# Designed miniproteins, single chains, continued (2): the designs that were tried, part 90

Each design is a single chain, and the fold is of that chain. pLDDT is the mean over its residues in the fold that is shown.

## One batch from the design tools (miniprotein)

Design m7330
Fold by ESMFold2-Fast:
Structure m7330 (fold): chain A 70 residues (1-70)
Amino acid sequence: STIAALRAMKAEVSKKETITREELLALVDKYESQLSPASVEALRRFAGLDESFTSTQVVHVINALIRLEE
């Protein structure tokens, strides 16, 4: 399910302190077939906002998407 994929992505992100745009996009690509099109689009748009992110920033976005899919 999309929620299960988002939770798996959150677990991977939480193992790091920072994530580059390229790393975040690669993570989205890895889970693309398991995500809703809306979640894929939202994550790719977020990745376009900066060159790097804290794991906390990415976790907040993933948590928001999980709540939206519920």
Scores: mean pLDDT 86

Design m7331
Fold by ESMFold2-Fast:
Structure m7331 (fold): chain A 63 residues (1-63)
Amino acid sequence: MEELEKEIERIRKEARERVASTPDPQARAGILGEANRRILPLLRELGHPVVQTAEAGRDELAK
């Protein structure tokens, strides 16, 4: 389980760094959506149903 959490952290970190270097709002949304799609199956494996809803995942990445 720790390996899945670490993978989620890596994906979030990479997405945030990419977003920080991307001024285009549409591109930023795309990056967050792509990261969320990578995270979603990992969150399912961990049993985190709340953050697996589409919009909730994006809000979490925006933190």
Scores: mean pLDDT 69

Design m7332
Fold by ESMFold2-Fast:
Structure m7332 (fold): chain A 94 residues (1-94)
Amino acid sequence: MEEVERRLAEAEAEVDAAQKRVADVEARAKSSGNEEAIKLAEEAQRLVDAARLAVEQGRKLSPEGALVEIDTARGLVRRAQDLAAEAEKLIDAL
């Protein structure tokens, strides 16, 4: 129980951090006019939104269900971060 609560809090923090980074990358991509970077940033934003929903669903479920949603959210955050990094490379921000 305590471990599940801690993991949910960690997942929420990861989603919040990813949301801030993806929003910054999306703004920079749009300013660059690089169409591919914009598309990658928009896809990353969709993944962050899905990760947020997974964390919210996890709070409503049994411990077993919560762990599945935490795993889903963390996977989505990782994919979003990877797409944001690819967008940054395209706009020479790295």
Scores: mean pLDDT 84

Design m7333
Fold by ESMFold2-Fast:
Structure m7333 (fold): chain A 74 residues (1-74)
Amino acid sequence: MEATVAALVRDDPAVIAAVKETLRAAGATDVRVLASSDPDRRVVVGTFPSRELAEAAARAVAALPGVLGAAVSV
């Protein structure tokens, strides 16, 4: 079952790039950057072919500087 990871990050190009690269390296088939309700923040969303890959990716992303949180949904 496909799963998504949504990471709330600072609106910093370097942080966004690091999160996108981490999600792709973890097996994301699609990576998008979405607006947040907070103008100083962005949401980076990765789509994964399995929940297990998404959960591993969420842990990796949550450890990165400038990431405020990461959540998995199916």
Scores: mean pLDDT 83

Design m7334
Fold by ESMFold2-Fast:
Structure m7334 (fold): chain A 58 residues (1-58)
Amino acid sequence: DEERERELEEIAREYGIPVEEVRAMMDLLGLTPEELRKLLERARAQAAAGRAAAREIA
């Protein structure tokens, strides 16, 4: 239980997401902390790849 809470807090801190949001995502998607980390890592890598001039409001 404590280990799980610590993992969620670590993820929240690393990705700049509130712990409540992390919890909601796990609850909604039924993911484990490991799976969630993989998902966020992928999103992060994609953002880094578009560092040239990636603008959403274009």
Scores: mean pLDDT 71

Design m7335
Fold by ESMFold2-Fast:
Structure m7335 (fold): chain A 61 residues (1-61)
Amino acid sequence: AEEYLVKGLKAFKKGDYEKAIEYAEKAIAADPTNSLAWRLLAEAYEKLGDLEKAAEYRAKA
């Protein structure tokens, strides 16, 4: 469960927001109660300019 979140956070720090989304989605699929995974997904969409998806996913965090 945490392995995908760690990989997603590393991708996000490198500016690879598409990989960050991919790993965040895998972390959520493994544990949908992981608020950090939902926050990562929201932040990655915000960096890509999708503010509506960012707001929706932030509400699930």
Scores: mean pLDDT 82

Design m7336
Fold by ESMFold2-Fast:
Structure m7336 (fold): chain A 65 residues (1-65)
Amino acid sequence: KWSAKAEEAKQLILSDPNNALAWNLLGYAYRQLNQLDLAAEAYKKALELNPEDEAAAHELKKIEE
């Protein structure tokens, strides 16, 4: 389930490391797997690439409280 989504996101990142959507997907998948540190890193990357990504910012805030 979410491990498969994380792998899908990683494949997208390998194809295009600047794909903010793929980093967002990776963060969400890691969050669902309760890998919160990895999720935070992925969301931070998504925000570096797209600072106006409200969804990534919201999820990162939930992880960091």
Scores: mean pLDDT 79

Design m7337
Fold by ESMFold2-Fast:
Structure m7337 (fold): chain A 77 residues (1-77)
Amino acid sequence: DLEKEIYRGLLDIALAVAKRISPNPEEAEKLYEETRKAIDEGDFEKAIENVRKLAELTGDPELGEKMIELIEEMKKL
């Protein structure tokens, strides 16, 4: 589904931004990869948990909320 691929692409961009702005790039990269894997496995709850941790790490709660919204939209597709 094209719509699902668009949301996934937007999430990938948001995750990449979070990784770049993080004060701990290695931990951010780990959370990024874990979030990607959880989405690929259909474990959206785990993906949301990892995104919350990534938002805490970056200090940007708005970025975290946007990523959670994208995951919730993908869950509906």
Scores: mean pLDDT 78

Design m7338
Fold by ESMFold2-Fast:
Structure m7338 (fold): chain A 91 residues (1-91)
Amino acid sequence: MKLSPEVLELEIELALEQMKYAVAKLMVKTGKEEDLKEAVEILEEIVKRLEELARRARELGDEELAEEAERLKKEAEELIKEAKEKLEKLK
């Protein structure tokens, strides 16, 4: 099957966001204030990029890619809540 160059670009962007999420998840596990603050910033950027990625994927007719981006976005949003709760407990 012919893969659209635009779909390939979005798949690469999703892979990059998955890698950033893995790094942020490790930072949240440390429980250190500096790591938690940095993780929140990274995760908020991931959420914004994944929202745009999902919209673009749907415009190209790739519903499977859009669903994958939405799943990672939800995981990132949950991790933001966890990181913010840990930060509050440090005060």
Scores: mean pLDDT 85

Design m7339
Fold by ESMFold2-Fast:
Structure m7339 (fold): chain A 68 residues (1-68)
Amino acid sequence: MELEEEILVALVRMVRGIADLLLSRGEKDLSGEIATLEKILKQAEELGAERAAEEARRALEELKELQE
């Protein structure tokens, strides 16, 4: 459980970092990064990985606001 949660947290942070890099380069379409975070969130919720789920929700809120 703990190892899987740490992996999911790392994946959330990686996707957020990729999105930040894309935004810094003037990219406007973050749909792929949002879709990936939604998949990570679903997996975290299915596993009961609360910390990973919370990080994924935060990242999703930030990216959806920036994509507007």
Scores: mean pLDDT 81

Design m7340
Fold by ESMFold2-Fast:
Structure m7340 (fold): chain A 74 residues (1-74)
Amino acid sequence: MTLSEEERKKAEEYLRALLENIEKQIKEAIKKGDKELVKKLIELLREMAKDAKSLGLEDIAARAEKVVKEAESL
């Protein structure tokens, strides 16, 4: 899928904000021992990384994959 420059910037801003929110939620869920919520949030991050790659947002994809690995290691 080919995005306009403006659409790409909006997608990057949106995905970056969403990634930061999900990362915070994962940390809180881990602290509370909510393993089911952690799994669901990891799945969302995996899907986000896949979407980011399809959009050419490799930095966001790499960050999402890193958060997934860190959460899975706990």
Scores: mean pLDDT 79

Design m7341
Fold by ESMFold2-Fast:
Structure m7341 (fold): chain A 67 residues (1-67)
Amino acid sequence: DFELELEKAIAILTYSTGLVAARNAGAPEEVIEKFQKLRDEAYNAKTLEEARKVLEEGLKLMKEFDA
């Protein structure tokens, strides 16, 4: 349980920080929406595997848009 909560917290914090940074940088709405969806998916993750997958996918997506 705590491991799942920790992974979810890391993912949520990561996407929340990414959203603020992207918004301040003037990222397009499409990018903002993708980060918001990933954050919501992280919050709703039911298993440790789901939480880890959402975190990994989100981090890769963020790097692709920021590159």
Scores: mean pLDDT 75

Design m7342
Fold by ESMFold2-Fast:
Structure m7342 (fold): chain A 66 residues (1-66)
Amino acid sequence: MSKEEALELLKEAEKLREEGKYEEAAELINKVFESLGIKGKITAEDLKNPVIFDIAIKELKEKIEE
């Protein structure tokens, strides 16, 4: 996955979360985790928490920009 593709997936996930589509948003974020080799999954429940979401997005964007 390219850096551009990963960033677009995160933008789409953020939009889906704003629309209340937490499961779909989590699926896109997990694709980014997998592409970066991160052994973990974010759940729809995690995305309902704005603090967890904001931290995850910030850390992923920083990792993608490496």
Scores: mean pLDDT 80

Design m7343
Fold by ESMFold2-Fast:
Structure m7343 (fold): chain A 80 residues (1-80)
Amino acid sequence: SLEDELDRLIDEVVAAAKESWEATRQKVRELARFLKEHQLTPEQVKAVAIRLAKALMDAGFSHEEVGRVLQLFADELAAL
C-alpha cells in the first residue's frame, strides 16, 4: 500500500540522517521521487513533510537538524 511504502521511505530517511548527510540526501531524493512518481497533491506532499519532521523529532534530532533535512527535501522536490 502507498501508506506502508511512505512509512518505510520516511524511516529510511531517519536512519540515513543518523549516518551521514550524503546518505540522507540519497534517501530524501528517493522519497521525493516516490511522491512525484505517484503524483501526490501539494496537500499530500505537505502532510509527508510534516510526518518526516515528526519522525526526525521523535528520533531525537534538534529543530535545527530537522529544518536542514526539510530544506533538503524541498530542494530535491524542486529539482525533479
Scores: mean pLDDT 88

Design m7344
Fold by ESMFold2-Fast:
Structure m7344 (fold): chain A 91 residues (1-91)
Amino acid sequence: SLTERLEVEIEGRPADLLAVAPAMEAAGPLGRVFAAAARGAAEGDEAAAREAVEREAARLGYRLTGLAIESYTEDGETVHVARLELERRPP
């Protein structure tokens, strides 16, 4: 059986991450996982982000195997990033 592994990085300024999250949700069920990560990154609340991402991922049969929320400075602006690892095993 194949194991599906998805690695995703969502990166942006906090205001941009919050602005794009509704569009991510509208893009489909996997977009809801990404929206949860984007909001978590924007807020800097890794625990709340983890809970929300795990909940949305579980709806799709994915397990959250890794989550990190970080920030850095680029050209004098603060950029936030969420890095996700998801796994799904077919029956």
Scores: mean pLDDT 84

Design m7345
Fold by ESMFold2-Fast:
Formats: structure tokens, sequence, C-alpha cells
Structure m7345 (fold): chain A 90 residues (1-90)
């Protein structure tokens, strides 16, 4: 049957267009694999969720839209922690 999902500890980053704070949380499967990125914009309270893509070993991306801007977030995951590598406008 489907096993339990888990979430990483929240990570904060900067919105590259607005300069505002984004909180990022990653949903993981039973094997600790990234499923979805959840982004929360502190200025507007907007929430968006993007499906995760693997770019290479241990490096992932997701696309989210907050504050009228579509952003590509590139990140790694280690021991249930999210490390943000870049946040770029699409």
Amino acid sequence: GPGPTSYTAPAETVHPVTGGTLTLVLQLDEDGRPLRLIAVDHETGQVDTGDVRELGPGVYSATVTVDGHTLRVTFRVEDGRLEVLSVEPV
C-alpha cells in the first residue's frame, strides 16, 4: 500500500524579483525522494506547489509561481534538510 509521506524542515530564501522572503518545504516519499516543493511568500501569503524533477545525482528542481512571477528553484536534499542552490525567474 502507499506509505507515509514526510516533509523537510522549512528553509528560507529570497525571491529574486521582489526581494521578499520565501519559505520552502519539500514533500518526500517513503524512500526520502523529493515529490513536491511548497513555496510560501511571506509578503503576500501566497502558496504554490511545484512537481519536482531530478536534474542529476542529488540535485532537483521545481517551478512555482508566487507574487505574479514563475520561479525555478534548484535544490539538494540531505538527511531531511533542504539546501537551496538557486532561485531564478523563468
Scores: mean pLDDT 83

Design m7346
Fold by ESMFold2-Fast:
Structure m7346 (fold): chain A 57 residues (1-57)
Amino acid sequence: MDKQIEKQSSESLLGMAKLYEELGYPQEVVDALREGSKDIVGTNVAVTTAIDLLQKY
């Protein structure tokens, strides 16, 4: 169960990064989401950074 939750979180961030890239969001947002998918410990920081960047654009 724990491994599935970890994979789900990673897949969700990668899917969101791809969606935002296709929608023409800034590369900074896309990169933040992709880095968050690699480091689950840093996921909250990456998500917060992406939200802050989206509010600017």
Scores: mean pLDDT 65

Design m7347
Fold by ESMFold2-Fast:
Structure m7347 (fold): chain A 74 residues (1-74)
Amino acid sequence: SEEILARALERIRELLADMPEEDQDHILALARLTLERQSEAALEALRAAMRQLGVPEEVIEEVVEIVEEAIEEL
């Protein structure tokens, strides 16, 4: 549902609030794509992109958990 998608993306934006806005928007675009495609490959691409942008591993795992929870409810 659109509500589940929107809530997941809002939670992810909150976790990334200390990052540059451009990096936040890039990660959110990949997270949206992962939620729409619901593929393991998309999730791994999201994880890799966050690591390349210097997101702490604890934050990466929280973002992944949010995405996985949202996929389970979609």
Scores: mean pLDDT 84

Design m7348
Fold by ESMFold2-Fast:
Order: sequence, then structure tokens, then C-alpha cells
Structure m7348 (fold): chain A 89 residues (1-89)
Amino acid sequence: AVAATLAELAEQARAAAAYLAATPEIPNREARAATLEEAARILEEGARSGDGAATAERLEALAARAPDPGVAAAIGAAARRLRALAAAE
């Protein structure tokens, strides 16, 4: 369950980053896309290890330093979901 959720979130982060990169009308798209690409990398590494709690901690650290509040909130929500799943298993 945790590894499947990590893979799903990684795909969502990559899709969001690609959408931002392909949409020139969005201001600050490069910085937003870069943060989401870093989140996807963390999630992909988590999916390989199966460690939801460690992945959530890394995402929380990324959200804390993310320059865009909307992207920070989205990453924080993903971290909370992973912590809830880890606590249930």
C-alpha cells in the first residue's frame, strides 16, 4: 500500500511539473516545476525503499524550504497522507 501510494504521488508530481514546464503563461513556472521535480525524485526513491515515514520527513523538509506557498502546501499534504498510511501499518 505505501509503495503504491509513493509511486502514485511521484507520477502526480512529475505530471504537475511537466504541465508547468509546458504552460508559459504561468509566472514563476520554472521554480515551481523544479520543486515538484525534486518532490517526484524523493517519492520515487521512497517507492523503491518502501519507507513512507522517511519519505514523509524528506517531503516535510522540502515543503519548509519551498519558495511557492501553493507547491509547499501540496507537498505538505502528500507528507501527511504518507505519515497516516505509515501509522496504520
Scores: mean pLDDT 81

Design m7349
Fold by ESMFold2-Fast:
Parts: C-alpha cells; sequence; structure tokens
Structure m7349 (fold): chain A 62 residues (1-62)
C-alpha cells in the first residue's frame, strides 16, 4: 500500500541522499513508522528513508 506524506512544520531529510523536503512538500512512501521518541521514518518507493518529526507530518493511505 502507498502512503501520501505531507510535510507540515519541519523539514524531512532523505538519509541516503541528504535531500531535504520542506514544509508544504508531499512525497509517496511505501511504509511509514512512528516511534516513541517523536520521530517518523517514511520509506520512499525507491527504498530510501526520510526522517522527520512525527508531529510535523500528515500521513494518508493512497
Amino acid sequence: MLYRVTVTKLPMVNVATGEIFEPGEVVEARDVRFNSDGMVTATLVDGNPLLGGADGVEVEPL
């Protein structure tokens, strides 16, 4: 299943490439994980992980 991830407050970072996704940007992810430290990891369709703050994103199933 694909997910739409909208960056809303703080940038997300692609850990593999260093690419930054700014507030207002939207990406498609194949997996999204929220952890207990307030971080979120979104795995892009190419397998690269985006890291961001859990309270700074909106996630919707596609």
Scores: mean pLDDT 81

Design m7350
Fold by ESMFold2-Fast:
Structure m7350 (fold): chain A 77 residues (1-77)
Amino acid sequence: DEIIEETKEKLLELAKELGEISPAAGYALRLAAHFIKDRDIVMQTIRQGAKLLSPKRAAVVEKKVTKMVEETYEKLK
């Protein structure tokens, strides 16, 4: 699906940007991109990855990435 491929690319770009701030959080987003077809794995990986950031950053990043992924899954309905 083109929508899945587009979202995977967006997650990989965001992982690269986030990796400059936190290599571990960037790696977690790369894992989420690889598992993009499995909603449960992706959501769990995003939550666990966000915990590797400071509490303030974790809340902002988790909300932004979760919204992006949920909007993608809504379009696939």
Scores: mean pLDDT 75

Design m7351
Fold by ESMFold2-Fast:
Structure m7351 (fold): chain A 83 residues (1-83)
Amino acid sequence: LEETIKKIKELLEEAIKLAEKALEEKSRELLEEAEEKFREAKELYELLLKHHALPEEVKEELEKKIEEAEEKIREAREKLEEE
């Protein structure tokens, strides 16, 4: 359980960093990597919720990180689509 939570957090942090770097470098490839990390984190989180009862504070922490990663990816995507 703790190991899965740690992996989700690591994937979300990687997604955020990759999205920020994609925006800075105008790199679609880095954005695609960020989206892949985010998808993996979200899939693990959904599986975690389905099979385990999580403490409310842990759930809130993960939801906040998911929202942050989603926002960063969205911002990078919108900026990279601008000509």
Scores: mean pLDDT 80

Design m7352
Fold by ESMFold2-Fast:
Structure m7352 (fold): chain A 64 residues (1-64)
Amino acid sequence: SKEEEIEKIKKEMDEKIKKIKEEFKEKMAKAKTKEEQLEITIEAFARMADVIGEAMEKIIEIKK
């Protein structure tokens, strides 16, 4: 059903976001400068925005 497809997309989105958060924590622990920390933060937010955007696009297509 459309509802099952949407739930699968949400689960995949959540799993990808969890992985990004894990990688963010690991990279931040190794960062030595404020510039490195800023770059890591911007990259993590950009990746999360892309994941959310992709999930939203898929959900919109299913709801057509």
Scores: mean pLDDT 86

Design m7353
Fold by ESMFold2-Fast:
Structure m7353 (fold): chain A 55 residues (1-55)
Amino acid sequence: MNEEQKKLAERAVEGGIEIAKVFGVEVAIQFVEKYVTDPKAREYALKKLKEELES
């Protein structure tokens, strides 16, 4: 995963956390999957999103 894809993934996680607070975790996951198209960046983003929401 390159630097640009990592930054995109991090931004998607931040947006996903806000979406999860309003619309729930399932909608946040769908948002991240749609926003992050690179498989490695998507896996990284989904893992980080789950860690943030479980804390």
Scores: mean pLDDT 80

Design m7355
Fold by ESMFold2-Fast:
Parts: C-alpha cells; sequence; structure tokens
Structure m7355 (fold): chain A 57 residues (1-57)
C-alpha cells in the first residue's frame, strides 16, 4: 500500500528532524531559553507528522 510507504517515510523524516533539533539544542544549551525552544520545536515536528499521516487517509 502506497500510503503505508508514505507514512513510513514521514516517520523517518520526523525522526531525523527530531535528532537534528536535539543536536541543535545541545549546542544552544548555554542559552536560558534553549530548553523551551527545543521542546517547542520537537512538539511542532510531532504535530506536523501527525497532520501529514492523517492527510494520507
Amino acid sequence: DDSVQQALRLHEEAERRVEEARKRGEELSHLPSSKDLLDKEIEKIEQDLLDRVHALR
């Protein structure tokens, strides 16, 4: 099913984006807002993933 392959790709992309965000957060850990910014970025990535997966149905 093409939709399954697309969903798997979206999950892989989201996982890579979260990993990149975490690495960026580590580099910026000395900034007082770094944790809040990282949490918001990860939440946005997760929400985007859910929206895209939902759109496949």
Scores: mean pLDDT 77

Design m7356
Fold by ESMFold2-Fast:
Structure m7356 (fold): chain A 78 residues (1-78)
Amino acid sequence: MEEVEGEFLRLALAAHEGDVEGTLEYGKKLASLLPPEYAEKVLKYSKELAEASERGDEVGMSRAMQEMWQTMRKSLEE
């Protein structure tokens, strides 16, 4: 739990700073901590988050972050 949350916080910080490379890297690390079915979703949303961050699309970033958080939480509850 704590390690997954830690990588998610690093991902969020990278996205907030407009660090596209860091966002994708931390997304990959977060995905590696999850079961395969959830890892694929996290990778998809980390890409969407990085693209939204690059564009300065705050709504898109918020959407991607919420989807990743829900995916992460569901993986840890099942």
Scores: mean pLDDT 80

Design m7357
Fold by ESMFold2-Fast:
Order: structure tokens, then sequence, then C-alpha cells
Structure m7357 (fold): chain A 62 residues (1-62)
């Protein structure tokens, strides 16, 4: 199952491999990359990139 998470705050990409998200956006968590980052896909834009775990709240599994 894939984890669905909600952005709890806006995040602006700092690097080419990072994803820009807005508060309230829903994301699929594809993989945990390290203890601070996940690889996620935005359900709003379809874009994939790294996101800090601190800006995400898990909401369910699909």
Amino acid sequence: PLLVAEAVEDYEAKKEDELTIKKGDLLLVLKEVDNEHVLAKSLKTGKTGLVPKSVLKPIGLI
C-alpha cells in the first residue's frame, strides 16, 4: 500500500530534485529517501520530487 499525506504548510523547492507544494495539497509517498525526506508524487500536479517529512501529515493508505 502507498501512503497518502497532506501538506501542512507551503514548501518551495530548494534544489532541482525537490517538489514545490502548497498547504493542503495531497501527495502519494513513494519511498522514504532518508530520515528527513521522502520521494512523493503530487496528486494535484502529477509531479514527483523530494519533500521534507516535516511538512507532511500522513492521512491514510491506498
Scores: mean pLDDT 83

Design m7358
Fold by ESMFold2-Fast:
Structure m7358 (fold): chain A 86 residues (1-86)
Amino acid sequence: MTGFGEAGLVTPSNALDYINSKFGLTRRKAAKYLSDEEIEKHWDTLDDKSKYYVAQTHKLSEDLFSKVPKEYQEHIKKMQENNPLL
């Protein structure tokens, strides 16, 4: 199965099964479909790259964001600074 085809299998009900996929498109779609409750419950089971995808697709609490690897935190902050919302 191609990475694109695997991403097509991701739904809100099975997102946790795909969050650690080797395919970036699958992981990004899985991260987008995770609920805030699932993110909090399963945060410590996510690898660093899955945490990064979740941080890109969800507004995290300060406590959860502090657990994202510092290199990814800096990158996310720089992206937000370069695109002010107002």
Scores: mean pLDDT 72

Design m7359
Fold by ESMFold2-Fast:
Structure m7359 (fold): chain A 69 residues (1-69)
Amino acid sequence: DLEAVAEELLAEARARFEQMVKEGRITPEQADAALREVEAAIRAGVDGGLSPELLRQTVEDLVARAEAA
């Protein structure tokens, strides 16, 4: 179920970004921007029929970019 995977990935990304902000690793602005990118990528992946595995990989890549910024 791609929708269930998308919801799980979004919840995980949100929790990770909240933790990063709380620990001072990124700013709230960076977290908001990164979360919007994740939301957009999930939406595009679901609309495009992306596999759950590729969707997960895409989200993980975006989260890693936010951590590096």
Scores: mean pLDDT 81

Design m7360
Fold by ESMFold2-Fast:
Structure m7360 (fold): chain A 99 residues (1-99)
Amino acid sequence: SEAEELLREAERLIEEAERALEAGRLDEARRLLERALRLAKRAMDLAFRNGDIEALERAIRLLERVRELARRLGDEELALEAEIAIGLGLIQLGVLKST
């Protein structure tokens, strides 16, 4: 599915961002995390529209990893954007589990 492809790409970008952060390439890590956040948010929206609980839970977990890495990077704005996306995802998950 498109959601599965987006989740796989987001995970690859997160792994690449972790390596960039460890190497001190902070601007590269930030760009990779911003891209991963966008893909995970899109995957979350698709998973919700398709009623795919497993894909939605995976998207939320990837957003949690983005938030953690953004905090390590010191990017408070990116961490807040990830936190908001996690909150929306948890609301969406609650809706799917209640219907």
Scores: mean pLDDT 91

Design m7361
Fold by ESMFold2-Fast:
Structure m7361 (fold): chain A 79 residues (1-79)
Amino acid sequence: MERLRALPVPAPRYTPSAEQRAAVEAFLRSIDWPERLWEALAASIPPESIDAVLAMIRSLPERVRLAAVLYVYEQPPRP
């Protein structure tokens, strides 16, 4: 793990707090979010990007929120 890969995304303009991330996670579980998808999302998105993604998800309707999470999880953001 000495080799470091540059992230494909620029520095986010908005940096959500750990509390915001926890609130989004609690919300996703509240809408019957599958735990498998949450774990997969956390493992697939670079740490710096996940905070911005989670902050955006909290502003979306439930169905769009699910689609957005799956979209980002499967398709990394363009550089």
Scores: mean pLDDT 51

Design m7362
Fold by ESMFold2-Fast:
Structure m7362 (fold): chain A 71 residues (1-71)
Amino acid sequence: MEDDVLEAIGKENPEAAEHYRKGVEAAREGNVEEALEHTEKALELLEKDPKAKEAFLRASLEAMRRGYEPL
């Protein structure tokens, strides 16, 4: 599901997706400072790109809704 969010961002804004991915990877490795830098840059790019921001929000809402709806 987190991969679905990353893919949704990447289709509209691959630069924002790349920074988001690097931020998540840095956080996993315990590199908090690098994780913050990449995450902040990804969020800044999403705020400037309404299409990528909408794709991110839609994917996030769908992930939440699928957790509630049994098939």
Scores: mean pLDDT 75

Design m7363
Fold by ESMFold2-Fast:
Structure m7363 (fold): chain A 69 residues (1-69)
Amino acid sequence: SSELSRELLKRAVEELARERGVPEEVKRKAIEAIENAPTVQEGAEKAAEILGISPEELERRAVRLAVLS
């Protein structure tokens, strides 16, 4: 895992939370999960669970954001 991968996942969480009207507390927990997980994959899985989406949906958004970076 790298800082770049975690950063893209965090940005994906922020965009998806905005689109879905997720409360700030829930968004914060999802971002903390990404930052504190032992691996990027575990962070993505936990953040997706917190947001109530699939890990695949979160990964697709992060990949889209990577193309724009």
Scores: mean pLDDT 81

Design m7364
Fold by ESMFold2-Fast:
Structure m7364 (fold): chain A 63 residues (1-63)
Amino acid sequence: MEEKLKEAVEKAVEAAKSGNIDEARQYFREAVRLAEELYKNDPEAMRQALDEIRAAVEKAIAE
């Protein structure tokens, strides 16, 4: 499951860098869904994961 989360984040970042905003949003939503499922019993870990996902995509857009 953690591997799927990393893959979704990587694809969201790649799409964002390529200017494919719709695809980036789709993979971002998938990454969020996977993080919520993986960390459903650990709200602190979930918050950290969601913050990291958001930061990675925002950095990709800014570059």
Scores: mean pLDDT 81

Design m7365
Fold by ESMFold2-Fast:
Structure m7365 (fold): chain A 68 residues (1-68)
Amino acid sequence: SHMEEEIKKLKENRKKYIEKVREAIDSLPDPALREALRRYIDLYPNSFAAGGEAEKALDKEIEALKKR
């Protein structure tokens, strides 16, 4: 159904966003900060399970990490 296709797309988009965040974290010079941020993503995967505000928050985190 149309809804199943949209759900699949949202799950794929979430995975891609998490991959971008992990890449940004890996580029940080501080190894302790990198480890802490990786643990944060692992502990709060449900924060990115739903769209809307969670996805917007992730986009802001990615931009903030790229800036440093």
Scores: mean pLDDT 65

Design m7366
Fold by ESMFold2-Fast:
Structure m7366 (fold): chain A 68 residues (1-68)
Amino acid sequence: AIAAARAALEAHGAEVAERAREGAYLAHAKESEEAREKHAEDAVAHTRRAQAAITAERVAALAAELAA
């Protein structure tokens, strides 16, 4: 059960990171292509760190509830 929940959260995190990349790229449409790629990479890195933290917290909370 926990492994399936983790896999689902990781898949969701990947989708959120992909959307963050697209959003950052489009938000900087007036900048050079190189600058847009850098903004997209920074957005993906930030989003991946945030999603990893959320996944860890949710998995820990689920494990605690199952232990109660």
Scores: mean pLDDT 78

Design m7367
Fold by ESMFold2-Fast:
Structure m7367 (fold): chain A 70 residues (1-70)
Amino acid sequence: AEEYTEKGREAYRAGDYETAKEYYLKALEIGEESAKEAADNLGVLLALQGQVEEAQKVGRDFREKFPHLK
């Protein structure tokens, strides 16, 4: 299921960036099939908000949790 990743995209399109971040984090926490997409989108969203260090941390944490995913 990709429910949280999709809800994150919907919130972002609506301009609700805080809700978008919450859903992307949930997608990563439960390990959705689209977890890499959630991590990439969360990183982009954080960088757009000026939170570059947090965006880098999301990428690092994803690599640690799913080191074998492409």
Scores: mean pLDDT 74

